# Ledger of designs, part 113: designed miniproteins, single chains

Each design is a single chain, and the fold is of that chain. pLDDT is the mean over its residues in the fold that is shown.

## One batch from the design tools (miniprotein)

Design m3934
Fold by ESMFold2-Fast:
Formats: C-alpha cells, structure tokens, sequence
Structure m3934 (fold): chain A 91 residues (1-91)
C-alpha cells in the first residue's frame, strides 16, 4: 500500500518536473507581467489536470489503497510542485 502511494507521488513529481521544464523557456522569455501570469496559470492548470489523471489512474488500478493517506501525500507533493513552479516565475 505504501509502495502504491510512493509510486503515485513519484509520478506526480515527474509530471511537475516535465511541466516546469516545458514552461521554463516561456517564463524566461515573457515580454510582460501579463504574459508571465498567463504562462503561470497555464502551467498550474496543466499540472492540476495531470495530477488528477495520475490519482484517478492509481485509484482505478488500486481500489484498496488508503484514500486518505493517498490524498494527503498527493496534496503535499502538489504544494511542493506549486512552490517550485512559482520560484521559477520572478516578478
């Protein structure tokens, strides 16, 4: 069970890294504050969608997983990923 949660967290971290890398060049080349905010919102929306897909896939494959423990772990890695993304976006 913990192995399932750990694997799910690892997939979410990988998705966060891919999204950060995907949007890094766009964020660095943003021509206005408005463009930077739009890039940030796109990155956050894509991450939220991807994290949801990963969680839904885990629940479908492992219906007996501790849902409370999974949700807590997912929330923690989600906050970490969002902080990492925001740290790449400078005002």
Amino acid sequence: QQAVIDATVAEIRKAADEIIDKYLEEMLNAKSVEELFEIRQKALNEFDEKAREIVDATLAAHPDVDRAALRKAVQEVGFEAERRLLNRIKS
Scores: mean pLDDT 80

Design m3935
Fold by ESMFold2-Fast:
Structure m3935 (fold): chain A 92 residues (1-92)
Amino acid sequence: SVEEKKKEIVEENKKLSKEEAIEKYVEKLIELAEKLGDYELAELLRELYEAEKRGDDERVEELYEKILKERREEVEKVQEELEKELKKKLEE
């Protein structure tokens, strides 16, 4: 049941800290970027996530600027596709 899966996701997210929820979201963006064949974006997102995890603020700033300057449209497109996939799974 779609309703049961929706409840499980809500309950699972309710147990996670805001930071853990963000980390899970970033992991899904990386997976979707790879699925769409944008391996370069997936690698950049993975490096950003790992830099944030270790508290490397200098590397985070460098990667963030690179993504915003060179990859902003691709990131927005990946986010839109993720939202479409989630909506499709909830409705179908």
Scores: mean pLDDT 65

Design m3936
Fold by ESMFold2-Fast:
Structure m3936 (fold): chain A 89 residues (1-89)
Amino acid sequence: SPREKAREIVDRLTADGSGVGSGPEALRLQEALNAEGFPVPLDGVIDSTFQGAINLYAKKHGLDAEFPVDGVFDEATREAVVKVLEHLL
């Protein structure tokens, strides 16, 4: 499900903080952002440009979540980011 996929992506981000191990998943999110009108490079890397675009997506859709640019997640931030990614996927 989109929620299970979103949680899986957040789990990877909280474990190592890198986009390298999530290349195919990062590409899928980048394609989804581009389809929604938020252009990002299709390079399979979660960088500051991707983080900025997903935060703008969240604000445009009234979602109470921000993707943390420093990779630090408390439980509330984690669940909020899962909701944003679930909505995007």
Scores: mean pLDDT 69

Design m3937
Fold by ESMFold2-Fast:
Structure m3937 (fold): chain A 73 residues (1-73)
Amino acid sequence: MELVERLLKAAKSAPKSMWPVMIVEEGRREARKGTPEKEVVEAVRKVAEELGLDSKQVEATVRGIIDILKRRK
């Protein structure tokens, strides 16, 4: 999955402490481009799991951002 590769590359370009932030920002970028919510959330979850991060917290943050974007039409 190309989105998973992009999220991993974005995270690993920054120090480990910044990995959750980088994943969330890249997910926001994808959602703004019109990528389906399910696809963005699934990719974010897989990347967070692979990097040993709190996948539930990262997923919840991205879902919140997508909900805001949906309400703005």
Scores: mean pLDDT 77

Design m3938
Fold by ESMFold2-Fast:
Structure m3938 (fold): chain A 61 residues (1-61)
Amino acid sequence: SALERLMELLRQGKASEELIEAHLRWSVELLDLAVRGAPQEEIDALRARGEAELERLIESL
């Protein structure tokens, strides 16, 4: 997954500031939905959008 690739880049010290910021932004939004008790479908949809954005950013490296 895009998240697994991001975590590997972080371990190698190769993650860009843009990747780190994107990951943090999506993580905060996902946490907010979960804390609010949003439907699983909404959480899954947001997660898919976040993964797609992270994948695009990783490919641009």
Scores: mean pLDDT 79

Design m3939
Fold by ESMFold2-Fast:
Structure m3939 (fold): chain A 73 residues (1-73)
Amino acid sequence: SHEDEIAALEEEARTLSLDEVRAALAHLQQLLAHLQKQKEAHPEYADFYDEQIALVQAAIDVLEAIIREKEAA
């Protein structure tokens, strides 16, 4: 499930350095922008891209929360 995937990502990200989590966040932000452009170019696959966009957005939210937590430490 998406919840299990996000939980696994959170656990992994907690083991990474702040710089590594920031690099992962930058990569996901680029992927999100790419998926949004692909959805615009291929509206016939909108449902497929919406599912991927939702998962990537959830992953970004988790990494941003972990960055805030690590910066407070």
Scores: mean pLDDT 88

Design m3940
Fold by ESMFold2-Fast:
Structure m3940 (fold): chain A 67 residues (1-67)
Amino acid sequence: SVEEFVQDLQALVEEYRPKIEEAEKLKSEGNIQKADEMLKEVRKELADRINELAEKYGLDFKVYYIE
């Protein structure tokens, strides 16, 4: 169901929260390149995993990672 998809999506976002927080900390410390690389990886991984969840629940949509 859509409700189960939303719950799984929320859990997925929470899984990536520590990595996003680490990237923001690196950015605040002036390590912009490393922070950007981490956020790029998170964006790509989230897009892929969201697409897998959409397929699992039979939803006809796709998220694209665009550079």
Scores: mean pLDDT 80

Design m3941
Fold by ESMFold2-Fast:
Order: C-alpha cells, then structure tokens, then sequence
Structure m3941 (fold): chain A 119 residues (1-119)
C-alpha cells in the first residue's frame, strides 16, 4: 500500500540521519551537552524536511498513519542516542530526560503543523 511504502522510505531516512549522528558522537567523545543537542536538532531538521515531502503526497488518513509510525520510530532512535550519550559522554540522566521531553514536544508540534497543511 501507499502507507507501507511511505513508512519503509521514512524509516530509511530516519536510520541514515541517526546512524550519521551516532557516528559523529563516537568520533567526538569530548562533545559538550550543547554540541550534542545542536547535532540532534540538525538530524531532526533533516528528517522533518524529507518527511514533510513524503507526507504531503498522501491523503489525510494515510498521513495520520505514517506520522504515527514516524513519531514512534524517531522517539526510539532518540532514546538510543541519549542512552549512548549518557554512557559514553557522561550526560546526566536528568539532562537526557529533559532533552527527550523537548524532542517529544518538537515531534508532536511537527505532526500538528503537517496535518494542518493537509486539511
């Protein structure tokens, strides 16, 4: 279906962006919290840019299904990045938690904007 093809394409885009982010983190063990946040925001920005195009080609019903799967998958990738940053960069658990809550809000706000444009 169009939904299944869109989800497959979206997951590949998310995977590439987060693999690149994790590679950067491994190469920069001295990265500050602010640098890590900036790189995470850049990765999310690239993801949102490509996903906006894919979702814009779908019906509102199909877009809702695709956005739900995309949001879940992005959150799973962000959790992995933050786990890595806590373990390898010494980011405090509370700081990682605050970053994750901010990202979840960014993803929800993005979903809302995309659906408003399709209505």
Amino acid sequence: SNVEKAIERIKKIIDKAFERLLAWLRAHPGASVEEIKARLDAALGIVFLYLDYIVSTLSVEDAKKVLEEASKYINEKVERVLEFAMREHGIPEETAKEIFERVKKLVEDWKKRVLEKLS
Scores: mean pLDDT 89

Design m3942
Fold by ESMFold2-Fast:
Structure m3942 (fold): chain A 105 residues (1-105)
Amino acid sequence: MSPMQRLIDQYEQTSKELLEKYKKAKTPKEARRVFVLHGATATSVALHAYLVRKYSPEEQALADELLRVAKRSLEEMTELAEERGDTESAEEFRNMIEGLDEMLE
């Protein structure tokens, strides 16, 4: 298994856990903390994918998969934020998704 595939698998698990924590958050402060951590994690993953695309052409397909996983994760959290009435946080993630779309192709 490539190191990139392991990162994709680990990120998918981490994002799933953060989505569940966001759903279970009892206070706006707890929800915002999880939201910020999720955004930071997605940003770190996107930066890693960008560097892999630039320096490791043999792993570009997996880097693109990692970017797509990050995008889906941000889209899911955006929907949950909108359902919670946090339209400002949802807009922050929509802007991040646009940035990821520009990196994909």
Scores: mean pLDDT 80

Design m3943
Fold by ESMFold2-Fast:
Structure m3943 (fold): chain A 68 residues (1-68)
Amino acid sequence: SHVAEGERHYKEGERAFERGDYGTAVRHYARAVGHYLRALKEDPDDQDVRDKLVEAMGKAGEAADQLP
């Protein structure tokens, strides 16, 4: 499912962020965002997916801010 794929990429983004690989973290968080957006198109009222989307977008921005 798009939710499961989003969660997988979110976790990989977190692992990359923890080891200081911010470029890889941005890529994985962006992929998580893409999957959550697709899930939300199928169910626009899914608040859990909306919360995950907002969190992944925030994390992508945080990782991007660490880039030179």
Scores: mean pLDDT 88

Design m3944
Fold by ESMFold2-Fast:
Structure m3944 (fold): chain A 80 residues (1-80)
Amino acid sequence: SPIVENIEKLLEASLEYFKKGNYEMALLLFAAAMTEALLYYPEKSEELLELGKKLLEAFKNKDLEKAEELIEEIKEIVRK
């Protein structure tokens, strides 16, 4: 699915910028990915919002391991 591929690319780009210490760009790309995921998968909105909040907290805490884990969980949700 082109939509799933785009969401995954945005999440992967967000993680790449987070690893580089560019938190502003990481947050912008994360916001873009979540906006698209919520728009195209409204039936998954509760689970996506819960994981998105946790990922935002991981970014604020600079917790790379948790951010990587949560991004994979979000990718699995949009693949369902």
Scores: mean pLDDT 87

Design m3945
Fold by ESMFold2-Fast:
Structure m3945 (fold): chain A 100 residues (1-100)
Amino acid sequence: MYTKEEILEEVELAIELVENGIKWLEKIAEEYPELKEFAEEAKKELEKKLKELKKLKEEIKKSKDPEERQRLLEEVRKILEESQKIGDEVNDKVIELELS
């Protein structure tokens, strides 16, 4: 079982990855006018995920139960996976547009 510090380090990395995804979507919306609305919708979804991750980080900080922290970490991992899938869907549209 992970230490609280190790769990918090993984959560911080997840937050950073989602923040970087948001910045990338801003660039896509600027560079690809045809994808602007799609990228802006994806960005709003990642912003919601970012808020959820920050809330989970605070819950992990307050938790004294290792089992609760493990459950919260699994929620963080699911949010990160969903966030990566959103990024992949936008990237697929960029590739389709570049090949047309």
Scores: mean pLDDT 87

Design m3946
Fold by ESMFold2-Fast:
Structure m3946 (fold): chain A 89 residues (1-89)
Amino acid sequence: MSMLEKALKRLEELAEKLGLSEEQKEIVLNGAKEMYKTLKETGDAHKVNEVIVQTELELAALGVPEADLAAVTRLLAEIAKEMIKEQEA
């Protein structure tokens, strides 16, 4: 399984646990895909973090509660660190 495939599975499991809507889940999964694309195209950890911030703002706009936003952004940040570490290896 690719790193992106593993990340998407972890995020789907978290979204199900939090009871996110299909629309909210799509934003989370698209955020992870955009992080991966940004890292591959730019190699810039700072730009990857900007994708996480944008994903959080989009989820907040769809009414995701603060505690659930914190859980999603924490997992996205963990995934980003793993992706960056693999890129540096």
Scores: mean pLDDT 84

Design m3947
Fold by ESMFold2-Fast:
Structure m3947 (fold): chain A 52 residues (1-52)
Amino acid sequence: AIRDAIVAGDTKALLEALTEKAKQIESLPAEQRPQALADLGATIRRARAEAA
């Protein structure tokens, strides 16, 4: 998971998880993509804050 990779500092796992998530978001209807991207951004910021 993206959160686990950020907390562990595993850059390779993070890159792989982000690539998978980006592919999933691209598969969504165009109307759902902005919200999914915002949710992803919020998840990354929260995980980074937790890792600090």
Scores: mean pLDDT 77

Design m3948
Fold by ESMFold2-Fast:
Structure m3948 (fold): chain A 62 residues (1-62)
Amino acid sequence: SKEAAEKAGFAGAAGAAGAGEIARRQSLDMLPGGKEASLKAGEAAEKGDGKAAARYSRQAAL
């Protein structure tokens, strides 16, 4: 349902925001694509775009 999809998107956004902040603070050695995707996921989460944050979070995990 749309409601379930929205809740899943917000859960992904929360995880992505945390991962993005940690990556920025710790300056971990990450693959270039993973680092960029993690940063974009964090930015999308800050903007409240749960769908984009979830999408970029999945890309960062790959």
Scores: mean pLDDT 60

Design m3949
Fold by ESMFold2-Fast:
Structure m3949 (fold): chain A 73 residues (1-73)
Amino acid sequence: MSEEEKQEMIEEARAYLEKHLPADDPLAQQLLALIEEAIELIQENGYISEEQYQELMEQARALAEQIRAKLAA
C-alpha cells in the first residue's frame, strides 16, 4: 500500500470517529490517539513501516470492536 493510501485511510478513520463516536468516550479517545500516533510517525519519518502500520491497525481493530460492542449494548 502506498504512503498516500495509508495517509488517506488514517484521515478517513479520524473523520469517521469524529462523526460517529462520542468525543467523551475513553475507548474513542484511545482509538483517536492511535490514529494521531500513525499520523505523527508519517510526519516525522515521511513514512510508516509495514510493521508499525500492522501493529497500530491491530490495536485499532481491537478498540473498534470494544466500542462497537459497547454502543450495541
Scores: mean pLDDT 71

Design m3950
Fold by ESMFold2-Fast:
Structure m3950 (fold): chain A 55 residues (1-55)
Amino acid sequence: MPITLELTPEVARRLHWLFDLPDSTTITSEEIKKIAEEKKVSEEDLLKALKEYAA
């Protein structure tokens, strides 16, 4: 199953502004992959950071 993170509206809005993502309270694995590629960071490291930020 693809990993989907559920965020509060405030957290989601902040992340969307930082990473230029569409307006949504969820982040898909595809969006995470795009962010990781732009930041030159591992998808796993980015996922851990987003999960801790959203949790």
Scores: mean pLDDT 63

Design m3951
Fold by ESMFold2-Fast:
Structure m3951 (fold): chain A 114 residues (1-114)
Amino acid sequence: SKKEKIREAFREIAARLVGELRDILEQDPRLTKEQIDDFVARVARALAEAFNEALAEGETDPEKISERVRKALRAALDEFARRYGLSPETVQRLREAVDKAVEELKKKLEEINK
């Protein structure tokens, strides 16, 4: 079904994004494995919550769904960056990974809506 395709797209993007964020954060020797694991779990939860809210509201617009996801993910990133004092360079790489994942999600949702 269309809902199942949307769920699959979200799971695929979540798995890819958490991998990319982990790779970026593992380059910072000040961060512990537990801190990185907490962050990627928060990102996965933020993505799942944004997805579930969009489905509950009957939202089908890829732009609106992707913007909701972007806001949730950037909020989680900004909180983590503040809490652990991430460098501007690391924050930029994390934001680029989030923006790329959100754009890929938008394209998948546009394809499903055809």
Scores: mean pLDDT 83

Design m3952
Fold by ESMFold2-Fast:
Order: structure tokens, then C-alpha cells, then sequence
Structure m3952 (fold): chain A 81 residues (1-81)
């Protein structure tokens, strides 16, 4: 779980640094989705799919908020481990 959190945080940071590269952001979001499924937490998976939906609609503000919520939830799960 801690390794999954670190990788997701890294990928989310790369999305923030590459906001103008939509192809790269889509690839990184897909990778976050795969890692989220590995957590087995349905709320984490839901947050990723909602972030992807926001991205596809061009709502990058909502996408970033959802990724921040995802990271916050994963930190809670790591703390309870």
C-alpha cells in the first residue's frame, strides 16, 4: 500500500507538471487507475474514474481535486496499516 501511494503521488505530480501535454496526462491517469485497483479500496478506484471523467470533459480543476482526495484517502489507509 505504501509503495502504491508513493507511485500514485509521483504520477499525480507529473500530471501537474505536464498540464499542457494532454496525451501524457491521459497515460498517467490510466497508470494511476491500474495502481488504484491494486489497493482493493472501492472509494479509491471510484475517485480515479471520476478524475478520468473530469479530464475527458476538460475539467482539470475537478480532476486535480479528485487526485488530491485520492492521495488523502490513501494516506489514511497507510496510517491504519
Amino acid sequence: LEELLKEIERLAEEIKKNKDNKEKSKELLGRIGVLAEETGDSAIVRLVFEAIGAFEKGDYETMEKLLEELIRRMRELVEKS
Scores: mean pLDDT 79

Design m3953
Fold by ESMFold2-Fast:
Order: structure tokens, then C-alpha cells, then sequence
Structure m3953 (fold): chain A 81 residues (1-81)
């Protein structure tokens, strides 16, 4: 079975990949501000739900990734408005 640390590392990689893809789509004008808000809410909700299944340093790591991801998506949404 995967350790909490392995799960946290996987979630960080997944969040970084999703961010990079959303940043690319926003730069190309292929997503609206409303679509970015919907993607943000879905991704942050997923990370929060996963963090709740973890403990200690692994949970703290995923919550930190959630907070950074939220800040970067909020910046993209502001630029798309």
C-alpha cells in the first residue's frame, strides 16, 4: 500500500500538472474566468478531501499545495476577467 508520504507526493504532482495545463489554456484564451473558477473549486475540493484522509506532515504538505494552487488559480482568474 502507498504511504501517506507517497500519496502526498502524488497529489502534489497532480496539482502541479493541473495548474500547468490550466495556465496554458488561460494563456491561449481557451478558458473563461468562470471555467477557471469551476476548475479551481473542483481541484481545491479534491485536495481538501484527500488531505482529510492523511495525517501529520503528509496532510500539512497537501494543505500547503492546496493553498499555493488556490493562490495561483485566483491570479489566473483575475487576469481572465
Amino acid sequence: MASDEQVAAHLEALARHALRELERLAREGKVSADQLRQARDSLLGYLEAQAATLSGAARERVLAVRDETGRRLDALIAEAE
Scores: mean pLDDT 85

Design m3954
Fold by ESMFold2-Fast:
Structure m3954 (fold): chain A 71 residues (1-71)
Amino acid sequence: MSAEEQERLERMGRNAALAAAGLLGALDAVQSDPAAFEAAKRATIEALRATGSGAAALQAGIDELRRLGLG
């Protein structure tokens, strides 16, 4: 994967993870827990790589934040 593709995936994953946190009312929680945010972002990036779907990325972020007790 190119550096440009990796950066694009990280930006898309960050946006999906923030949207997931917003939907769960967990924005303040993820801002104070960078490890939880990075885990959610990683889950969204993995879903984007597997499916190419923003909806799947958002759902992966929601599922990971819920797994961590943040929603």
Scores: mean pLDDT 82

Design m3955
Fold by ESMFold2-Fast:
Structure m3955 (fold): chain A 80 residues (1-80)
Amino acid sequence: SNSQIMQLIDEMQKVSNELDKKALESKDKEKRRELILKSSSLTIMGMQLWLAVKLNSPQSQQQKLIDKALKTIKEGKELL
């Protein structure tokens, strides 16, 4: 549903913000880079999912984006 998708986009934004904050506090340049890249991936995924909903993309394509978003959120949380 649109409500579930909006909740997922909000979760991606929240994890992205937490990764950005951790990157600013990190003294390790390689760790900072990893955190920033994962944060950027979450932002891009959120935009792709929002666009797919707005354009009424096929349900199968929306589901594929949802599955990828859930995986990326999990990977982002593992870095926190």
Scores: mean pLDDT 87

Design m3956
Fold by ESMFold2-Fast:
Structure m3956 (fold): chain A 83 residues (1-83)
Amino acid sequence: SRRERFLQAARAAERALGVEGLAEELEPLFDRHYDELVRLLEAVVVSVLNGDHALAIRHLERLLTLAPGSEALRRAIERLRAA
């Protein structure tokens, strides 16, 4: 299902980034931005696994434009910048 794929992508991103709450914070965007949310979350995971922190930050900044109030996204960006 769309919800299951979203949850899998969000939880994979949480694990890769070492943050919690992405799924819960991004869930309200699910109906309007499903394809972009899943694509960006999957791209974040791939970028982190490849050690491309700069590209991961760009994908996270794009997610932050969709969810500007997300504390989990802000923490993820700061965590990657500190790495």
Scores: mean pLDDT 87

Design m3957
Fold by ESMFold2-Fast:
Structure m3957 (fold): chain A 91 residues (1-91)
Amino acid sequence: MLEDRRLGVLGESSASMASITAAVTKVAVERGTASREEVERGLELAEKSIKEAEELRKQVKDEELRKRVDEEIEAARRLMEEARRLAEEAE
């Protein structure tokens, strides 16, 4: 199970990075400090990190490790959708 643990940790890390990127983008939109291009780049980076987490998650065989990655991906997707909604409302 060493590889499974490694893949799970990498998946959680990628999803967490997506959450951080989405949260930073959201705060920048709320403060009016981000240009439209900067918001778009932030959301693209978050999506890339989510896709990486999804690829890693597919390789995880342990259901408990997989569930933790899924929960982190869901949290990141919620933040990303909120950032998109706020960016659309700001324009």
Scores: mean pLDDT 83

Design m3958
Fold by ESMFold2-Fast:
Structure m3958 (fold): chain A 88 residues (1-88)
Amino acid sequence: MDGALFQRRVRAPTREAAEQALLEALREAAKKLGIKITSISEPRELSPRSVGVEAEGEKDGKKWRLEAVAEEVAPGEWLVTVLIREVP
């Protein structure tokens, strides 16, 4: 069913800075869609150059899942992707 995908490129000198940008992008995407975040995971290293976060949200009595990944595409440059999906 219908989902939304948001992407942005950010400059972050460290993984910790990339994690903060990732969390910010996820919260902004949820806010734009009117989704209330009910839970959020801690950032998990997926590879030496990528980090992911998962969140659950609620809107109009429906459950939503948010999956966000930041991937270092060049030194200090990260591609942040947020996938937002309604849970059936």
Scores: mean pLDDT 82

Design m3959
Fold by ESMFold2-Fast:
Structure m3959 (fold): chain A 94 residues (1-94)
Amino acid sequence: SATEEELRRRLAEMRALIAADPRLSEAQKEELILIVGTAVQEALEELDAELALRFAEELHRLVVDLANGRLSVEEFVARVTELAREAREELARR
């Protein structure tokens, strides 16, 4: 679907940003790539198209903020967890 293509495109861009970040250790890169990959996969499986697209856009924004040094690794992980919780709560309200 167009939604799946867009989420997979954003995932590829997010993975590239994490892989290229000289401030991250190899272990941090592996962990963060797994976290964003899992988040995108769960969004594709659990959310409707509108929620999945908004979730992926917000997640991508968080990865950009991490890459630009606006978020620490710890802050990034906490915000990704919060974003996933908010998406599930919005889905439950529908």
Scores: mean pLDDT 89

Design m3960
Fold by ESMFold2-Fast:
Structure m3960 (fold): chain A 64 residues (1-64)
Amino acid sequence: SRMAALAEEARARYAALAAEYGTTVSADAAGEHSDAATALASAINREMKPLADEMDRERERERA
């Protein structure tokens, strides 16, 4: 289903962001980790909102 596909895409994006953060932690000095954490939180909000909105639209379609 489209909902299942959207959920899988959301999981994949989250996993990619987590992996990217892990690489940053491995490479950076301790002081830079706070900036990386802030950037990750912003990226999650930015990237995940369109998927959440798409899921909401799909739910409305199922209601019809």
Scores: mean pLDDT 64

Design m3961
Fold by ESMFold2-Fast:
Structure m3961 (fold): chain A 91 residues (1-91)
Amino acid sequence: GKAAAEAAVAEQAEKYREELLELQRQVQALPDEAQQAAAEAVREEAEELQKLAEELKAAVEAGDAEKARELAERVYRGLIELLRRMIEIAK
């Protein structure tokens, strides 16, 4: 049920945790102006990622562990790609 779906999300979060933390630190190290410009440049991708995150929440609430795992992987990979793109734009 829901516990299995939550466990599936936690597994994906743990898998990507170190890479996400490192990329987040790199973004935070950018000058404020560069962070703001990069965030604006990736706004559309961020909005699409937010929609996936909402689908993930719905899958967890429904207790769909298989769908929750698939969506969690997509969300975390999407976050990694978004942060990498922000760093590249800020160069």
Scores: mean pLDDT 87

Design m3962
Fold by ESMFold2-Fast:
Structure m3962 (fold): chain A 116 residues (1-116)
Amino acid sequence: MDEIQKALQRVQESVSQLYSAANRLARAVPEAREELDRLLQRIQTSLQRLQQLVQDKDYAGAIQAVDDLIRSVEELRRLAERVREQAPEEAEALLRAADQTIAAARDLKAALQKAL
C-alpha cells in the first residue's frame, strides 16, 4: 500500500474514533447534539470528497479537501472545549480524538504534497 493509501486509512480510522467520542459527548450534553450532528455531517462530507479525489488522483483537490476536514475537526474541538465543564471525561475523549484526526490529516496532506 502506498504512503497516500496508508495515510488515508489512518484518517478514516481516526474519524471513526471521532464519531464514537462525539456520540458519547452528545449523550452527556444533549444540548450539544444538534451542533455535534451538524459538524459530524460536515466531516463525513469532507472525508467522502477526500476519498473520491484520492481515487481520481486529483492530489491538488485532495489537499484542499484535507484543509476543509481539518477546519471542521477544529470546530468540533472548540465545541468540546466549550462543554468541558459539563462533561469533562467525554470532552477530553473528543479532544484527543480530534487531535489524532488533525495529526492524521496533516500526515495525509504531506504525502499528497510529495506526490505532486
Scores: mean pLDDT 89

Design m3963
Fold by ESMFold2-Fast:
Parts: C-alpha cells; sequence; structure tokens
Structure m3963 (fold): chain A 84 residues (1-84)
C-alpha cells in the first residue's frame, strides 16, 4: 500500500508538471489559448471520471483530485490570457 501511494504521488506530480508546461506554452502562444484550454478540459474530465469511479482507491482519489485541481487552475490562467 505504501508503494502504491508513492507511485500515485509520483504520477500526479509528473502530470501537474506537464499541466504547468502547457500553461507556460499558452503564455508564449496566447493565440492558441482555446487549444490549450481544450486539452486541459480533456485532462480534467479524465481525472474527474477516475475520482467518481467506485473502483478508485482513496489514495487514487486524493492524488487524482490534485491533478484535477491543477487542470482547473491552468484553465483559469489560460482564460485570463485571452482577456489580459
Amino acid sequence: MENLEKAAKKVADMTIQAIDELVKEARENPEKADEYIKTLEELKKFYDTQINSPKTSEIGKKYYQKVKDAADKGIEEVRKLKEE
């Protein structure tokens, strides 16, 4: 069980880092903001499905929620680039 939490945390941390890189790319390419938002929304939907699955462990739910929260924050940051 301890190894599963370590693996889940590592995967979540790597996915959050990838989300941060997508937000950085959106800042460099604000004309493509809608494409980055769509990608982040697809990631959010995937992890939301995993969180709501009765087969997902409590450890999995915890770390998938962190990824979903990071995707939500990324979407908000990219949307601001279209307005500012």
Scores: mean pLDDT 82

Design m3964
Fold by ESMFold2-Fast:
Structure m3964 (fold): chain A 99 residues (1-99)
Amino acid sequence: STQQALDYISRSGRHVRLGIQALLQGDYDSAVSHLQRALDHLQQARDLASSNPQATSHLQNGISYLQQAIRATRQGDTDSGISYAQQSSGYGGLAIDAL
C-alpha cells in the first residue's frame, strides 16, 4: 500500500541520517550497517510502489545512490559516502512527493 511504501521511505531516511552521522564520527562499520538497512527499506518501498512509475523511478535512483554510498564507505571515502547518501535521501523525498 501507499502508506507502507511511505513508512519504508521514512525508515530508510532515518538510517541514512544515522549512517552519515557514523561516517562523520569515523565509524565505518556502523555507517555500512545503517546504509545497508536504508537500502533494504528503499527496496521494500520500491516493490510496494511498483504501480506508480514516477515513485518507482525515484526509488530506483535512491537505491543506486545508496549502493554507491556503501561502496565508498567500505573504501574509507567519507566525502563520497556522505554525498551519495544525501543524493539517495533527496530521491526518497521525490518518491514521497510522487506517492
Scores: mean pLDDT 91

Design m3965
Fold by ESMFold2-Fast:
Structure m3965 (fold): chain A 85 residues (1-85)
Amino acid sequence: MAKELAEEAAKRAGVEIKIVGEEPNLYFEIVKGDREKAKRFLEVFVELAKERNLDIDLGIIGGPALEKGLVTPEDVAEVIRKLKE
């Protein structure tokens, strides 16, 4: 499930996240972490989603980090590229 994968990815990347809402409208906000860790969170989350064949809108995890300046549009594009491979 998206929530479980997000929590696992956050643990591996060393970030703290806030989960808002209920599936399918789950939203993940990075509460504690720097750019490098936020990027790693996105990469690990995508990797786990691919393993589960889960189609995830990266806007629900990338958007908040981008708005806070924790990641760049290029970082998000790289993660999307890995997901589409």
Scores: mean pLDDT 67

Design m3966
Fold by ESMFold2-Fast:
Structure m3966 (fold): chain A 90 residues (1-90)
Amino acid sequence: SDDPAYRAALDAEVAASLAAMRYGITVRYNGSLEELEADVAALEAAVAAHRAALARITDPALRAQAERMLAALEATLAALKEELARLKAE
């Protein structure tokens, strides 16, 4: 089953990753639209690969972990797409 300590560690990693990504969106994309487009494309490929891998997981605990990671990746992708759309509109 889901270990509460293991889940807390995953939640902390996800929160840290999202915070780092939000910082990167705010600061570094003063420089390159092309880099942001490349990051979006790479993350879209990662989400697709993760979704394909999730279909192959038979262990319920690993599947739950993978579903949480996929949700975090999809949230990050949505944030990057919003920033890309904003920059392209300006």
Scores: mean pLDDT 66

Design m3967
Fold by ESMFold2-Fast:
Structure m3967 (fold): chain A 68 residues (1-68)
Amino acid sequence: MAKIKKLIEKIRKGATPKEVFELAKKYKMTADELVEIAREVDKENPILSGLLLIEAGVLRLIERNKLK
């Protein structure tokens, strides 16, 4: 879980959505991991939290589509 904690720490210190998404891609984070990060940072950065939830939804749709 070190990657989740690292991203939460960066977000709390003002990381941009671009930086967060680049790290999530680099770490190959799952939709569930993005949801956990969004939940943890919602109070400090509700906009980024919302963007992370949207990305998690997109990832779930992509994985669902790959099944076919």
Scores: mean pLDDT 77

Design m3968
Fold by ESMFold2-Fast:
Structure m3968 (fold): chain A 79 residues (1-79)
Amino acid sequence: SAKEEKIRELRKRLEELKERVKRLKEREELDEEEVARLEAEIEEILREARELKDEELVREALELDVEIGVFVLERIILG
């Protein structure tokens, strides 16, 4: 169904974002522009996942958002 196709598309996008977060963490300097792009894309996935009522996808998107927030906070506080 179209709904199942959309869920697969969003899941693929979320996996691509997870890989980008991994690359972000490997950088010596904080890429603030990449952080902003990742946060915007996660917000889009979260909005669509909520519309689809996919609780697993909502949870995974929120977990990734928290992971980015913690990483950014650690980089700012610890230098």
Scores: mean pLDDT 86

